# Designed miniproteins, single chains: the designs that were tried, part 93

Each design is a single chain, and the fold is of that chain. pLDDT is the mean over its residues in the fold that is shown.

## One batch from the design tools (miniprotein)

Design m3227
Fold by ESMFold2-Fast:
Structure m3227 (fold): chain A 86 residues (1-86)
Amino acid sequence: SHLQEALRLLDEAIDKAKKGDGKSAARLSGLAGQHALLGTPDLQQGFQISQTLQKAAKKALKGDYKSAVKLLQKAKDQVQAVLQQQ
């Protein structure tokens, strides 16, 4: 499912951010956001997750890996909450 793909991509993005690979973390964050939008029944909720991931990508590209990881973990929690409500 799109939400399960979003979770997989988020775990990969967190790993890349922790290793200081901001470009890969940002790319994976963007892909996770697309899957979250497609898999989330509530459009506003999906948009909020996507916005969190856009912020994470910007932090990763600026080399703020600590903030990027926190935002990616927040987005992962949001995606998991949506998946559990289905």
Scores: mean pLDDT 88

Design m3228
Fold by ESMFold2-Fast:
Structure m3228 (fold): chain A 113 residues (1-113)
Amino acid sequence: MLTEEQQKRVKAFLLELIKLLETLDLSDEERERLEEIRELVEEGKLFEAAKLLVRLLHPHFSEEQIDRIANAILQVGAVSKDPAATAKKVLDILLNSTDPDEIVAALNKLAAE
């Protein structure tokens, strides 16, 4: 569904998001999961990478909730003109809400201009 140019933007955005997550006080297990997510991004498995990232931050969300948030993350990345600034905004959304519907709404608003 993403164009090659959109996939390139999403990859750059997800790598910046991973870089920001590495600055957090993470356990060794969480750091190993970030490395797995990075490998998926490098392989172009962008949706799977986004799903694992959401699961890392919100392990209590259902598979359906994770899928909806992951799709919203990819949409934000696809329209991102500044991957680093967009990654910071997305991380702030993901860290400041425990409601999956609130997260999806905030991400959709960010993607909509």
Scores: mean pLDDT 85

Design m3229
Fold by ESMFold2-Fast:
Structure m3229 (fold): chain A 70 residues (1-70)
Amino acid sequence: SILEEFVKEARQAIKDRLSVEEMVALLTEQFNKGLEQKISREEVDLMREVIVAAARGDIERVKKLLEEME
């Protein structure tokens, strides 16, 4: 559920054309919620890769990573 919420929030942020700063803040909030709920290491690694790509402003890489998380 946390991974699904993360993917939905990330896709909505891209659609709404949020700034890099706003997108990173939103995705980091979801990531922290996942950590509190003890998500798997694989889910942690996937979320981290998306946040890193977003922080670099690489929106095309973010989109590709989100597609692979389906």
Scores: mean pLDDT 83

Design m3230
Fold by ESMFold2-Fast:
Structure m3230 (fold): chain A 92 residues (1-92)
Amino acid sequence: SGSARAAEFLREALRRALELQEAGVTKEEARERLEKLLEEALKNGENTDEVLLELMALELATLPRELLRELLEALEAGEEAAEELERRLEAR
């Protein structure tokens, strides 16, 4: 479903945002580089998923670390609950 794909994208973006905070990456230079790559990919009709993921990670990296961890834990708990439900349905 579209919601499952959106949740996976957000989970990956949150993980990368936490890694960026630990690495002390400067947001301004990284954003400018990624925005140029996005413009080039859009102009050429190329897949933008990876560039959009990195741009979202940079935006999320401006949020408090505790909030990022809380959001990531909530999304991961949701995935584990969905997997448990699928296992129970398959066992019938």
Scores: mean pLDDT 72

Design m3231
Fold by ESMFold2-Fast:
Structure m3231 (fold): chain A 87 residues (1-87)
Amino acid sequence: SDELLKQAQEHLEKAREALKQGNVEEATRHAREALSYANQLFLAGRYDEARKVLQEVGELMEEALKVDPSNEEARRLLQAVQTTLDG
């Protein structure tokens, strides 16, 4: 469904905007939602799109950690993405 990819992309865009405002909490919230949609894309057999979303979540969490290096949620999300992509 195009809806899953659309929702993932919308949350990625909102996470990027939150990071531009220095709002790491909002960015991690949207990144978590994008990760959820990536998992749904995997279940739907849309593997290339799911991997692309995961890569963008990872990139955003690296940026979030540059803003707030102590942010536990950003570290947790980055590790979850890295584990999924490395498996």
Scores: mean pLDDT 87

Design m3232
Fold by ESMFold2-Fast:
Structure m3232 (fold): chain A 80 residues (1-80)
Amino acid sequence: MEKKKEEARQLIKEGEELLEKGDLEGAKEKFRRAYELGRDDPELRLEALSGLATTYLKMGDEEEARRVGEEAARLEAALG
Protein backbone atom coordinates (compact mmCIF):
# COMPACT_ATOMS: atom_id res chain seq x y z
CA MET A 1 0.00 0.00 0.00
CA GLU A 2 2.54 2.63 1.15
CA LYS A 3 4.98 1.74 -1.67
CA LYS A 4 2.37 2.45 -4.36
CA LYS A 5 1.38 5.75 -2.71
CA GLU A 6 5.03 6.84 -2.51
CA GLU A 7 5.51 5.87 -6.18
CA ALA A 8 2.41 7.92 -7.08
CA ARG A 9 3.79 10.94 -5.18
CA GLN A 10 7.13 10.59 -6.98
CA LEU A 11 5.35 10.39 -10.36
CA ILE A 12 3.40 13.59 -9.55
CA LYS A 13 6.68 15.35 -8.73
CA GLU A 14 8.27 14.09 -11.98
CA GLY A 15 5.20 15.23 -13.93
CA GLU A 16 5.50 18.72 -12.44
CA GLU A 17 9.20 18.85 -13.38
CA LEU A 18 8.38 17.78 -16.95
CA LEU A 19 5.69 20.50 -17.15
CA GLU A 20 8.33 23.06 -16.12
CA LYS A 21 10.57 21.82 -18.95
CA GLY A 22 7.73 21.85 -21.50
CA ASP A 23 7.64 18.06 -21.96
CA LEU A 24 3.85 17.87 -22.08
CA GLU A 25 3.61 14.27 -23.34
CA GLY A 26 6.00 13.10 -20.61
CA ALA A 27 4.09 15.05 -17.95
CA LYS A 28 0.78 13.53 -19.13
CA GLU A 29 2.19 10.00 -18.85
CA LYS A 30 3.55 10.62 -15.31
CA PHE A 31 0.25 12.07 -14.07
CA ARG A 32 -1.77 9.21 -15.65
CA ARG A 33 0.44 6.63 -13.89
CA ALA A 34 0.10 8.51 -10.61
CA TYR A 35 -3.71 8.49 -11.01
CA GLU A 36 -3.74 4.69 -11.52
CA LEU A 37 -1.39 4.00 -8.59
CA GLY A 38 -3.34 6.37 -6.33
CA ARG A 39 -6.57 4.44 -7.02
CA ASP A 40 -7.38 3.97 -3.31
CA ASP A 41 -6.18 7.44 -2.22
CA PRO A 42 -8.57 10.26 -3.17
CA GLU A 43 -6.08 13.03 -2.26
CA LEU A 44 -3.35 11.56 -4.48
CA ARG A 45 -5.90 11.11 -7.27
CA LEU A 46 -6.94 14.75 -6.89
CA GLU A 47 -3.30 15.88 -7.19
CA ALA A 48 -2.81 13.70 -10.29
CA LEU A 49 -6.05 14.98 -11.87
CA SER A 50 -4.99 18.58 -11.23
CA GLY A 51 -1.67 17.89 -12.98
CA LEU A 52 -3.48 16.23 -15.90
CA ALA A 53 -5.87 19.18 -16.26
CA THR A 54 -2.95 21.63 -16.39
CA THR A 55 -1.12 19.40 -18.90
CA TYR A 56 -4.14 19.07 -21.23
CA LEU A 57 -4.70 22.83 -21.06
CA LYS A 58 -1.07 23.49 -22.06
CA MET A 59 -1.42 20.95 -24.89
CA GLY A 60 -4.48 22.80 -26.21
CA ASP A 61 -6.85 19.93 -25.33
CA GLU A 62 -9.44 22.21 -23.73
CA GLU A 63 -12.19 19.54 -23.76
CA GLU A 64 -10.00 16.97 -21.95
CA ALA A 65 -8.80 19.67 -19.52
CA ARG A 66 -12.44 20.52 -18.73
CA ARG A 67 -13.42 16.84 -18.34
CA VAL A 68 -10.52 16.10 -15.96
CA GLY A 69 -11.18 19.36 -14.07
CA GLU A 70 -14.84 18.39 -13.56
CA GLU A 71 -13.77 14.94 -12.32
CA ALA A 72 -11.36 16.62 -9.87
CA ALA A 73 -14.11 18.98 -8.64
CA ARG A 74 -16.47 16.04 -8.04
CA LEU A 75 -13.76 14.14 -6.14
CA GLU A 76 -12.93 17.23 -4.05
CA ALA A 77 -16.63 17.64 -3.16
CA ALA A 78 -16.79 13.96 -2.12
CA LEU A 79 -13.79 14.48 0.21
CA GLY A 80 -15.77 17.18 2.09
Scores: mean pLDDT 82

Design m3233
Fold by ESMFold2-Fast:
Structure m3233 (fold): chain A 110 residues (1-110)
Amino acid sequence: SLEELRKEAIEEARKILDELYKVLKSTNDQEEIDKAIEDFAKRFEDLFRRIAKEVTPEQAREIAEHVLTYLLIEINRIAAESNDKKLETRLFRAYQRVEEAARRILEELE
């Protein structure tokens, strides 16, 4: 169902964000950080492409918007709770990459 697919997408998004968070908390190496952000964006691109194959273009847009909203809320929560400006900047950079990936995938559906 659409609701189950949405739930699965959010659960996958949570797992992907948790993996990025662990890397960003464990290292200050710029190469590792850049790779983690690129891998994060690629995993969301793959998620959005899988969703686009399973549902209508309109439903794919709704699920992608829900995932982006979830990520933005979680990133803002982490930033507020951590009081770590470097972590905040890196998380928002990662979010922008996911937003770009979603836009590109959804544009292909038009």
Scores: mean pLDDT 87

Design m3234
Fold by ESMFold2-Fast:
Structure m3234 (fold): chain A 108 residues (1-108)
Amino acid sequence: DFRAAALKEIALLMFEGRRRMLGEEPVSLEEVRAFAEAQAPAAAEELAAHPEEALEALDELLAKAESAPEGAAFRRAALEALRLIARGAPREEVERALAELRAAVEAL
């Protein structure tokens, strides 16, 4: 429950951040919410099954996020939140990362 709920929130925050940076998206928030709600449980199970593969991919994406200064803080916050979930971090650490991601989206 907790990991799936966190992944759903990260997906919605990433959508809002991207919308603020790029403007209108071809998909609605309702469509993104429905997709995230349907996929988050499976994504949480995959991260639990293959954490090292997910962590390697996230570390590579984090390194690339620094190359684009506009929205870099938002991209780093989103990837760090995902990395904490993949690493199996405690609930309090993930909740703090989600708060930082929300703040980064508001700053866009």
Scores: mean pLDDT 74

Design m3235
Fold by ESMFold2-Fast:
Structure m3235 (fold): chain A 69 residues (1-69)
Amino acid sequence: SEEEGKISEATELVAQRQRIERESEELGPEGRKVSEQARKEVESLSPELREEGEKRLQTLLELGREVRE
């Protein structure tokens, strides 16, 4: 569905931003630029889509934590 597609894209953008933020510290100033670009991409999402993406990512992280117990 269209809603599912948008949520999947939002989830991917949120996950990519978090990954870039963690890795960007290893790259110094260039890493900061890439991280800031990713932040702007997430901020371009509607608040509703961002919340749904963050919620889905959080669920995936919780599942991963349970497996790592």
Scores: mean pLDDT 73

Design m3236
Fold by ESMFold2-Fast:
Structure m3236 (fold): chain A 116 residues (1-116)
Amino acid sequence: PQAARDAARRAALEAAMDEDLKNTISELQKVIEELKNKATPELIDKAVELIGRLVAYLARRHGAPPELVAKVQELIEKLRDDPEKVIKAGEVTLEAARNDRPIDELVKELEKIVEE
């Protein structure tokens, strides 16, 4: 009974965290598809916000240092004026979130996008 209750509590917490993550992933996917159709400043702002939320999630999950999170945020801001690069950044962030990747790998991918 106690082991079953503890397992149920863990499953409920994991389900709630997973739902929050899935909702953010779905929202970013929708925004990226809308950006591919027509880029607007409002959609770019929303994409940058959602990328930041997924980065914060991955950073907490993998214990990333604050300076690495700040570097990702700086890289994303550098892409803001180029909708095609924002789309690419969104797509690599979505892939990282779906596959539970550390943000140090994401930093390398974002640096490559900035340099293109």
Scores: mean pLDDT 80

Design m3237
Fold by ESMFold2-Fast:
Structure m3237 (fold): chain A 80 residues (1-80)
Amino acid sequence: SKMEQLRKELEISKKQYEELKERYEKAKTEKEKLLVYFGFLVLQSEAFFLSERAKKLGDEELAKEAEKLAEEIRELLKKM
């Protein structure tokens, strides 16, 4: 179903978030840091649109979870 697909997409996004955080901590060059920064920007946008898609399908809990991920990434980006 579309709801099951969105839940799997959110799981992938959460895994990508953890991977990007590890890459940020391990980044040694300015270029590596910049690539991770753009990775977070893309992921934040994907999480935001996941939330909007979940709202349209009536999955309020999934929408809140995706919005929380988008907000966590937004806060992290402010510190970079």
Scores: mean pLDDT 89

Design m3238
Fold by ESMFold2-Fast:
Structure m3238 (fold): chain A 91 residues (1-91)
Amino acid sequence: SAAEEALALFEEALAAETDEEARKQLEEYRPLIEEAIRWFAERYPEWSAEELLAAAAGYVALKQAHPDKSEEELKEETDKRIERVLEQRAE
């Protein structure tokens, strides 16, 4: 599945990370990235593994920037950003 492929891509990125601080940060957020990948895969079954991983990474970045926001608010904000990108590509 695309979700399983996205998780494999994340593991490869983690293994390739040479910056110790960045690698530690990725390991810390692994459970959140896995959850986000599954959530996006259910919502966008036509997406590639790379698109799912990118969306999950964006969600984690938003959560880091806005720790006081609820999970639902962060998911909505991520959705809006994704829709905006897709809309620009469709013209």
Scores: mean pLDDT 74

Design m3239
Fold by ESMFold2-Fast:
Structure m3239 (fold): chain A 72 residues (1-72)
Amino acid sequence: GKIEKLAETFASLSPTEAAGLIRLAYGQSSFTTALEALKLLPKEKAVAILQELLKDPDENVANAARDVLEEL
């Protein structure tokens, strides 16, 4: 499905590149889908991407990343 395709994409990218794509989806329904796709990745890869998102100057993006990180 769409979530699995996003997970494959994120697995092929660096943590910084994957975080950048997720950041671009902020304000769209695809943002929540992208965060859910991180849960399909190996924990180490998901944590690395989420740590990049935690550095985002937008507190809403950083807070969403923290919430997902707490679920891993």
Scores: mean pLDDT 84

Design m3240
Fold by ESMFold2-Fast:
Structure m3240 (fold): chain A 89 residues (1-89)
Amino acid sequence: KKEEAEKLKEEMKEKGAALMARFENAPLEELPAVWEEYVEALIKGLKELGKVTLNKEEYEKKMKEIEEFLKKYLEPAKAELLGLVREER
């Protein structure tokens, strides 16, 4: 479990850095798609890390926190990026 957690952390750091670099360099039209990929990758990584580091009760609590964070911050950010793409002329 500890080795799996360390490997997952390393993979998340590498993938996160690559996705952030892509987001910074992406044309405006691609930003919503890149943002969605970044969010999906973060959620998948957090779920996998939670499975190997947390007990069942802690995992369920953390998943609920992640869902609240998605609704409060990540869904509005995606809508804002879509608005910017639509305003491009």
Scores: mean pLDDT 70

Design m3241
Fold by ESMFold2-Fast:
Structure m3241 (fold): chain A 68 residues (1-68)
Amino acid sequence: MEEQKKIAKELKEMLENIDRLAEKFGLPKTKTITDEVKKALREFLKKYGLSEDDDFTPEVIKLLKELE
């Protein structure tokens, strides 16, 4: 439970930072990117036998970075 909560917290902060960054640079906000990132993350975790209970691996972080 603790690991899952930490992962969720970090993910929320990351998504909030993305939204703030978009506003700061005058980029159009897109909910599509957020939904796509969440979907891709979930599929990626399932594919590699990972779950929300596991710590985010560097590969997952890189994937999220590429999707934005």
Scores: mean pLDDT 54

Design m3242
Fold by ESMFold2-Fast:
Structure m3242 (fold): chain A 72 residues (1-72)
Amino acid sequence: STHHAVALARSLEEAEKVAAELAEAAALGVDLHLTIVVDTSAMSPEEQAAIVAKLKAAADAAGVPYDIVYID
């Protein structure tokens, strides 16, 4: 069965922790689908871009499919 995970990171440090967890789960053979949630009201555009880039790179490296959802 596919496990659905939601990532809400408000800093690069939080994004790095999520990336590490994603890599660990993928290494264990867990079938994952990731939803990346971007809270546009809580972060600058530069912070949003950096966090999204980090999580996309982690998901791509782990072979995990992902969607991105923007909230305000």
Scores: mean pLDDT 81

Design m3243
Fold by ESMFold2-Fast:
Structure m3243 (fold): chain A 65 residues (1-65)
Amino acid sequence: AAVDVSALSLEEQLALLDELAARRPELADALALIRAQLEDAVANGDQRALDLAREELAALLRRAE
């Protein structure tokens, strides 16, 4: 089913990222990088970095279809 990743909460996006990494191990490195970017942005309070990481996740998920 098509999922609008940009409409999801951060927690839902992280859950979807974990699920995708389990199903598609060939994307594991790219997904791990996006997860690290999301976690770093949250830890530093960097809203711009958080928004960019969320857009990267959405773009990767669209390309993975």
Scores: mean pLDDT 73

Design m3244
Fold by ESMFold2-Fast:
Structure m3244 (fold): chain A 60 residues (1-60)
Amino acid sequence: MDEVMKAFDEYVEELKKKGINLSKEDLSEVRSSFNLYYTGPDGMLVALDKKVKELLEKKK
């Protein structure tokens, strides 16, 4: 869990550097779903990117 949470926080910081700021609600949604998407380091990043894209599309 600790490694997963650290990777999540680093992923969020990288999104901020790219100009993508998720709302507190979106961050909570991604974090609460995180364990369902985590399959390993590479799988986690792919799953997070997909989840972020889905959240952004849903809020259009």
Scores: mean pLDDT 66

Design m3245
Fold by ESMFold2-Fast:
Structure m3245 (fold): chain A 74 residues (1-74)
Amino acid sequence: MELEDLELEEWKALAREHPDDPELLRELMDAAYRKGLPEAEQQELLRTVAELLAPRVEEALAALPEQTERAAPK
């Protein structure tokens, strides 16, 4: 199965079935980007992935006590 062949709704469903797999969630985002989805659809998928990854992000942030301003790299 090639993720790029899936529809947005299938990617969202797959993400919800594997909320405990951050690597899969990242791969779904990469596949959507490679497929060239409109910005709105990419944002919708990103929102879904971010919601599922929130607990892991909190763990990562807790490991960084640095008081830094939010800034997008590159």
Scores: mean pLDDT 67

Design m3246
Fold by ESMFold2-Fast:
Structure m3246 (fold): chain A 86 residues (1-86)
Amino acid sequence: DNQELLQVAQLAVKGLQAALRGDKQSAQTYLNQIQALKNQSTSPRVQAQAAAAIDLINQALASENVALKVGLILRMIGELLDLELS
């Protein structure tokens, strides 16, 4: 469970970094890996964290606004921490 949460968080960070630099191909690769972890996990916490990460990366990919992309990163960190702490 905790190991899977860490894996989702690491992939989410990489996916957001790719989205921020406009690397849509790498971002899609990380999205696919997060989706695979979500589908393979039996943990509701891992599934919720993966779903949140996928949503935030997709929002970052859809935005051309750097300030909005930074806000989405901060939101992702907050959501990942909230899922871990609750």
Scores: mean pLDDT 75

Design m3247
Fold by ESMFold2-Fast:
Structure m3247 (fold): chain A 92 residues (1-92)
Amino acid sequence: EELKKKIEEIKKKFDQVVEGWFALLDRDGDGTITKEELQQWLKDSLGVTLPDAQLDNLIAFADKDGDGTITLEEFKRLLDATPEEIRAAVAA
């Protein structure tokens, strides 16, 4: 439930910061976000640590290519999803 509130707060500022967030998350500069980088962002930005299974489900929800990484477009889709959609994907 706290995650739902935090996601709603983030989406309020989506258009202003998303590219900056992606650049900070993409520490390798390869144009993708890894599972490790996503977990670190969730911890630092939302104060949430997801179990591996839930994190894998979240990545699968965002990663339409199935390569185990998240591109800028996939990250934007993740942030554009409703909190309910993200929670359902994580719980799957």
Scores: mean pLDDT 65

Design m3248
Fold by ESMFold2-Fast:
Structure m3248 (fold): chain A 75 residues (1-75)
Amino acid sequence: MMEKIKQIELELNNYSEEEKEKILSVDEDPVTGSKVGLVVDKKGNVIISGSKALAEKYTPEVSPVEAGVFFPEKI
């Protein structure tokens, strides 16, 4: 688990600060009605939060089976 999170963090570090903000803000913008994306393990611990696109992109690294993706439908 920890190694997969660290790998995702390393991949994020390959992006510029501006790019990271854009990735996270796509999901966190309440004005446009963007959905909040979360990658959550089986125990309900949040592994990644913020971007739906980011969560989908990195799901394969976490997901051989341990992580779920949660997107609120209420928006």
Scores: mean pLDDT 44

Design m3249
Fold by ESMFold2-Fast:
Structure m3249 (fold): chain A 74 residues (1-74)
Amino acid sequence: SPQLELLRELLDQEIAYLSKYVSQELVDKYRAAAERLIQALENNAPMEELQKIQDELNKIAAEVYKEIQKKLKE
């Protein structure tokens, strides 16, 4: 899907940006979770599976957000 290819390109751009401010470990976790979500969408996964992956991604995103806040608190 052209839309899913665009999502992957946007993810790559986001990861490049986050890598300047967030630990590599958190960046890698975020990328992995986002890629799992994109793959699940490509495979038309059930809503329950999508929700579980989204919950995992949201948890990681909260950690990313805290790291960015810490960096900006300088």
Scores: mean pLDDT 83

Design m3250
Fold by ESMFold2-Fast:
Formats: structure tokens, sequence, C-alpha cells
Structure m3250 (fold): chain A 87 residues (1-87)
């Protein structure tokens, strides 16, 4: 029971941190801060890699990062660089 509660709390924390990074990626993309977007994408990848989820769910999270950047108005070149980071 105690271990399951700790795992659930850690999972919730990682998910919250991931969502906060998506908001930051979108905000940086809106400002035209490509370098900031790429650094945040790297941090989001580290969080995904720590998540105990299926490969399909990890792919969905990677797509969420790309979509956040696109919604912020990131260029196709920036999107391609994000996709390279997420491999």
Amino acid sequence: MEEEKKRNQEKAKLHREFLELLDQIMANAKRGDEEGVLELAKKAKEIIDKMDVTPEQKEAFRKAIVNAAREGGASDETIKKIEEILK
C-alpha cells in the first residue's frame, strides 16, 4: 500500500511537471525563442523517459510536445529539431 501511494504521487508529479513544460514550450514558441523551446523539449523528454508508461503513451506525449510548439507558432525547422531531440 505505501509503495503504491508513493508511485502514484511520483507519477502525478511527473505528469504535472510535463504539462507545465508544455505550457512553457508554447509560450516560448509564441515569443520566437527557438533556443528556449529546444531546451524545454529536452527537459520534457527527460520527464517522459522517467515515466513508467507504454511505448504508445510515450509517443503520444512526444506528439503533445510537438503540438505545443506548433500551437505557439514554431517554424517547421524548429519542429524538425524538436522531433530529432525526441528520438
Scores: mean pLDDT 81

Design m3251
Fold by ESMFold2-Fast:
Structure m3251 (fold): chain A 62 residues (1-62)
Amino acid sequence: MKLLEEAKKLIEKNKGDLVSIDHNIMRMPGVDLEKAEEIINKLKEEGLIPKDHKLTVPLMVG
């Protein structure tokens, strides 16, 4: 999935800042809330973010 590769680059660029990563994933073209959650779940499977992480930033502040 092309979006997953972009998300991995965002993780490296933001040095584990999950808030910034969540924002950037939600800003990807064609990514809605459901797709963002799927990307987060794939990142959890890859071990790049904590298994207990929730996509919260756009939902909690918007």
Scores: mean pLDDT 66

Design m3252
Fold by ESMFold2-Fast:
Structure m3252 (fold): chain A 82 residues (1-82)
Amino acid sequence: MAEEIAKEAIDEARKAAESGTPEQRVLANNAIGIVNAAAKTLSDEEVKRIAELVRKALEAMQKSPEEGKKVLDEATREALRA
């Protein structure tokens, strides 16, 4: 269910917020906010898509905060558009 997928994305973001650089921690906290906002407003399919983008952003930011931010900005646009 979308709730379970959202929880998994939030849990991954919380781990990143604990162990990352200051830049990565800011991005991880923003990711938590995006998933929570999507879960309140959007359909299950939209929440699943946004949670998947957030997971990709968390993976990307392990290599580069800039790449992570780009993917997270896309997740934000998806959440605001829907």
Scores: mean pLDDT 77

Design m3253
Fold by ESMFold2-Fast:
Structure m3253 (fold): chain A 90 residues (1-90)
Amino acid sequence: MTPEEAKAAMQELIKRGDKVGLFKALAAAAYGAYVDPENREAALAAAEVAKESKDKKVSELGSEVAEQLESREGQRAAAEKALAAAKAEE
């Protein structure tokens, strides 16, 4: 997934108000970066779009994911936290 594709997908979820989808997309992006470093730019792009959300939980998680992408441990922790947030909203 390219950074542009990640941005477009996240913007669409924001327009739909799909909070669970946004959390799942952030989890997938962070986990993707953990599995393959080539995915870091796409994951950062997704997190930056989430930071622009008017939903405080989404924007705060997006900010946290963006900060955690600098290390593999942070990428895994961010993915787990985003997945937990998605499950809490279901």
Scores: mean pLDDT 83

Design m3254
Fold by ESMFold2-Fast:
Structure m3254 (fold): chain A 90 residues (1-90)
Amino acid sequence: SEAIEELRKVHEETLARLEELRAEAEKAGQKGLVKAIDTTMEGVENMLKQVEKEIEKSDEETARKYIKAFQRLTEEMVRILREQLEWLTG
């Protein structure tokens, strides 16, 4: 339960950053990047569902590793999209 709550918090923080990036990309007229962000949001949602299933089957230590892996992957996705926006608009 606590592990799932921590995972969902990471997901909510990730979606907030992606939504902010999407709004910036849309204002900049970067339609291709908006589509990439939409695809990334769908991918993150699918990944969340898979990680939740793995956590339900896992011990506390393994669950924590899945949450950290999810956080690292989603942080990297956001970073790459931010860098792409800056490159296209700078």
Scores: mean pLDDT 88

Design m3255
Fold by ESMFold2-Fast:
Structure m3255 (fold): chain A 101 residues (1-101)
Amino acid sequence: SEDEEIVKKIEETFEELKEKILNGELTEEEYKELEEWIAKGKALIDTEELQKLFKRLVELAGEGVGKLVLASIGKVSEELVISDEALKLFLERLIEKIEKE
């Protein structure tokens, strides 16, 4: 499905950004873009349902993971139109993965 493909792109972007941050491999330009991506991601978490899911994610994984999630959503939104259904699916899958660990 289109939503599943969008979710996979967000998941791949999340892992890529996480790895680059941990290894110190982000460029100066990418660091400047992180704030813009975070703002874009936050703007897309605009329904009560998505806000509750995001709050639950931050409660489980912390503020740092929350910012990385928003940056990943924001970055992908520059290439693709992300539906609320895809955002919900992504957040639910990430929460489930964290709760199983």
Scores: mean pLDDT 86

Design m3256
Fold by ESMFold2-Fast:
Structure m3256 (fold): chain A 94 residues (1-94)
Amino acid sequence: MEELKRLREALEKFVEEVIKYEEKLIKEGKIVPSSERNEKLEKLLEKVAKTILEVELEEFVELLEKHPEIVEEIEKKYEEKLKELREKMAELKK
């Protein structure tokens, strides 16, 4: 149960960092290539895996795949913010 709590905290922290990164890009009016965005997201994912769970990226991904209920819970918690960010990002691509 503590392990699942840490997994939830790591995923929540990852989503919060992604939101901050996307908000910064929107505020600066920057459109970055998908390759650059993917690299940044991978580094953020590695950071939360190591700092919160003390595991490598591959193990963190495997844990998320084994616990889809935690992924769904966090997605629902941040659904409104993620929707707002998607709409703002779409506006920048016009």
Scores: mean pLDDT 77

Design m3257
Fold by ESMFold2-Fast:
Structure m3257 (fold): chain A 80 residues (1-80)
Amino acid sequence: SLDALLADAERVLPLVRQGEEAREAGDYETAAEHYEKAYELSTVPDSRAALLERLAEVLEEAGRHDEAAKYRELARQEAA
């Protein structure tokens, strides 16, 4: 529903923006923490899947390849 999507966006977007700012600054650990918190607060499957994909990308950038692969698999499960 639209109300659920808007409520999810209001909770999640500030954390996503903080994660994006940290990632652009090269602070991949802080970026991962913000995306992980955003994922925990999200209740919309497509939003959760997108957050796990962002988390996987930043973990790859941090050299944490095994963890990135795990979160990509979780993203596929959330979107299914």
Scores: mean pLDDT 85

Design m3258
Fold by ESMFold2-Fast:
Structure m3258 (fold): chain A 67 residues (1-67)
Amino acid sequence: SIADLIAAGDYEGARELMRRRGREAGLSEEQIERALEAGMAFKDDPVKAEIEFEIEIAMEVMKNWLG
């Protein structure tokens, strides 16, 4: 999981998994990088970082649906 990679100190692996998740959600690269950096702001709490990333992904998806 993203949290497991962050907890292991594999920040690049976590970022790549986050980018894959964002692409699967249909987000643009700009949206993916915003969500990724928002999640990684909480990297000292790996579980919170993953939760915050998923919240940001959901928000970015909603922006695309609502305009």
Scores: mean pLDDT 85

Design m3259
Fold by ESMFold2-Fast:
Structure m3259 (fold): chain A 78 residues (1-78)
Amino acid sequence: MEEEELKKKLENYKKQYEIAQKAVDHSRALLDRVREAAAKLTPEEAQRLIDRAQRSFDLAEKTLENYKKKYEELKKKL
C-alpha cells in the first residue's frame, strides 16, 4: 500500500473522528438541557424525553468509540 494512500485514509478517519466528537458534544449538551427541562415536567414526560435523549447520546458515543479505534489502529500501522 502506498504511503500517500495511507495518509489520505488517516486524514479521512481524522475528519470522521472530529465529526463524531462534535456529535457527542452536541448530544451531551442536548441531554443536559433535557434533564434540566425534565425537572419542570411530569415524571412520565420527563422519563420519555430523558430516555430518547439518552439513546441518542449512547449512539453518538458508540460511533465516536468505533472511529477512535479505527484511527488508533491505522496510526499504529503507520
Scores: mean pLDDT 80

Design m3260
Fold by ESMFold2-Fast:
Structure m3260 (fold): chain A 72 residues (1-72)
Amino acid sequence: KEEEWIDKLAEDPFNAVLRTEIVEELLKEAGITLEEVRSLGPNDRFPPKLLEVLRKYYRLLIDALAKKMEKE
């Protein structure tokens, strides 16, 4: 889960597949479909649930980067 994702991201921070899997899982947990995200235009407001997904994802990336930097 979150710890496993942080560990994997710290090991391979450029793993695009892992990053995609994390985002998809967070979207699923929030009840947001990829179709809903794709339908957003430049003048559309992000749904609050989408903002929460982005916040969680960003937090995981920061935690993974911090862990990698501590070991290097």
Scores: mean pLDDT 72

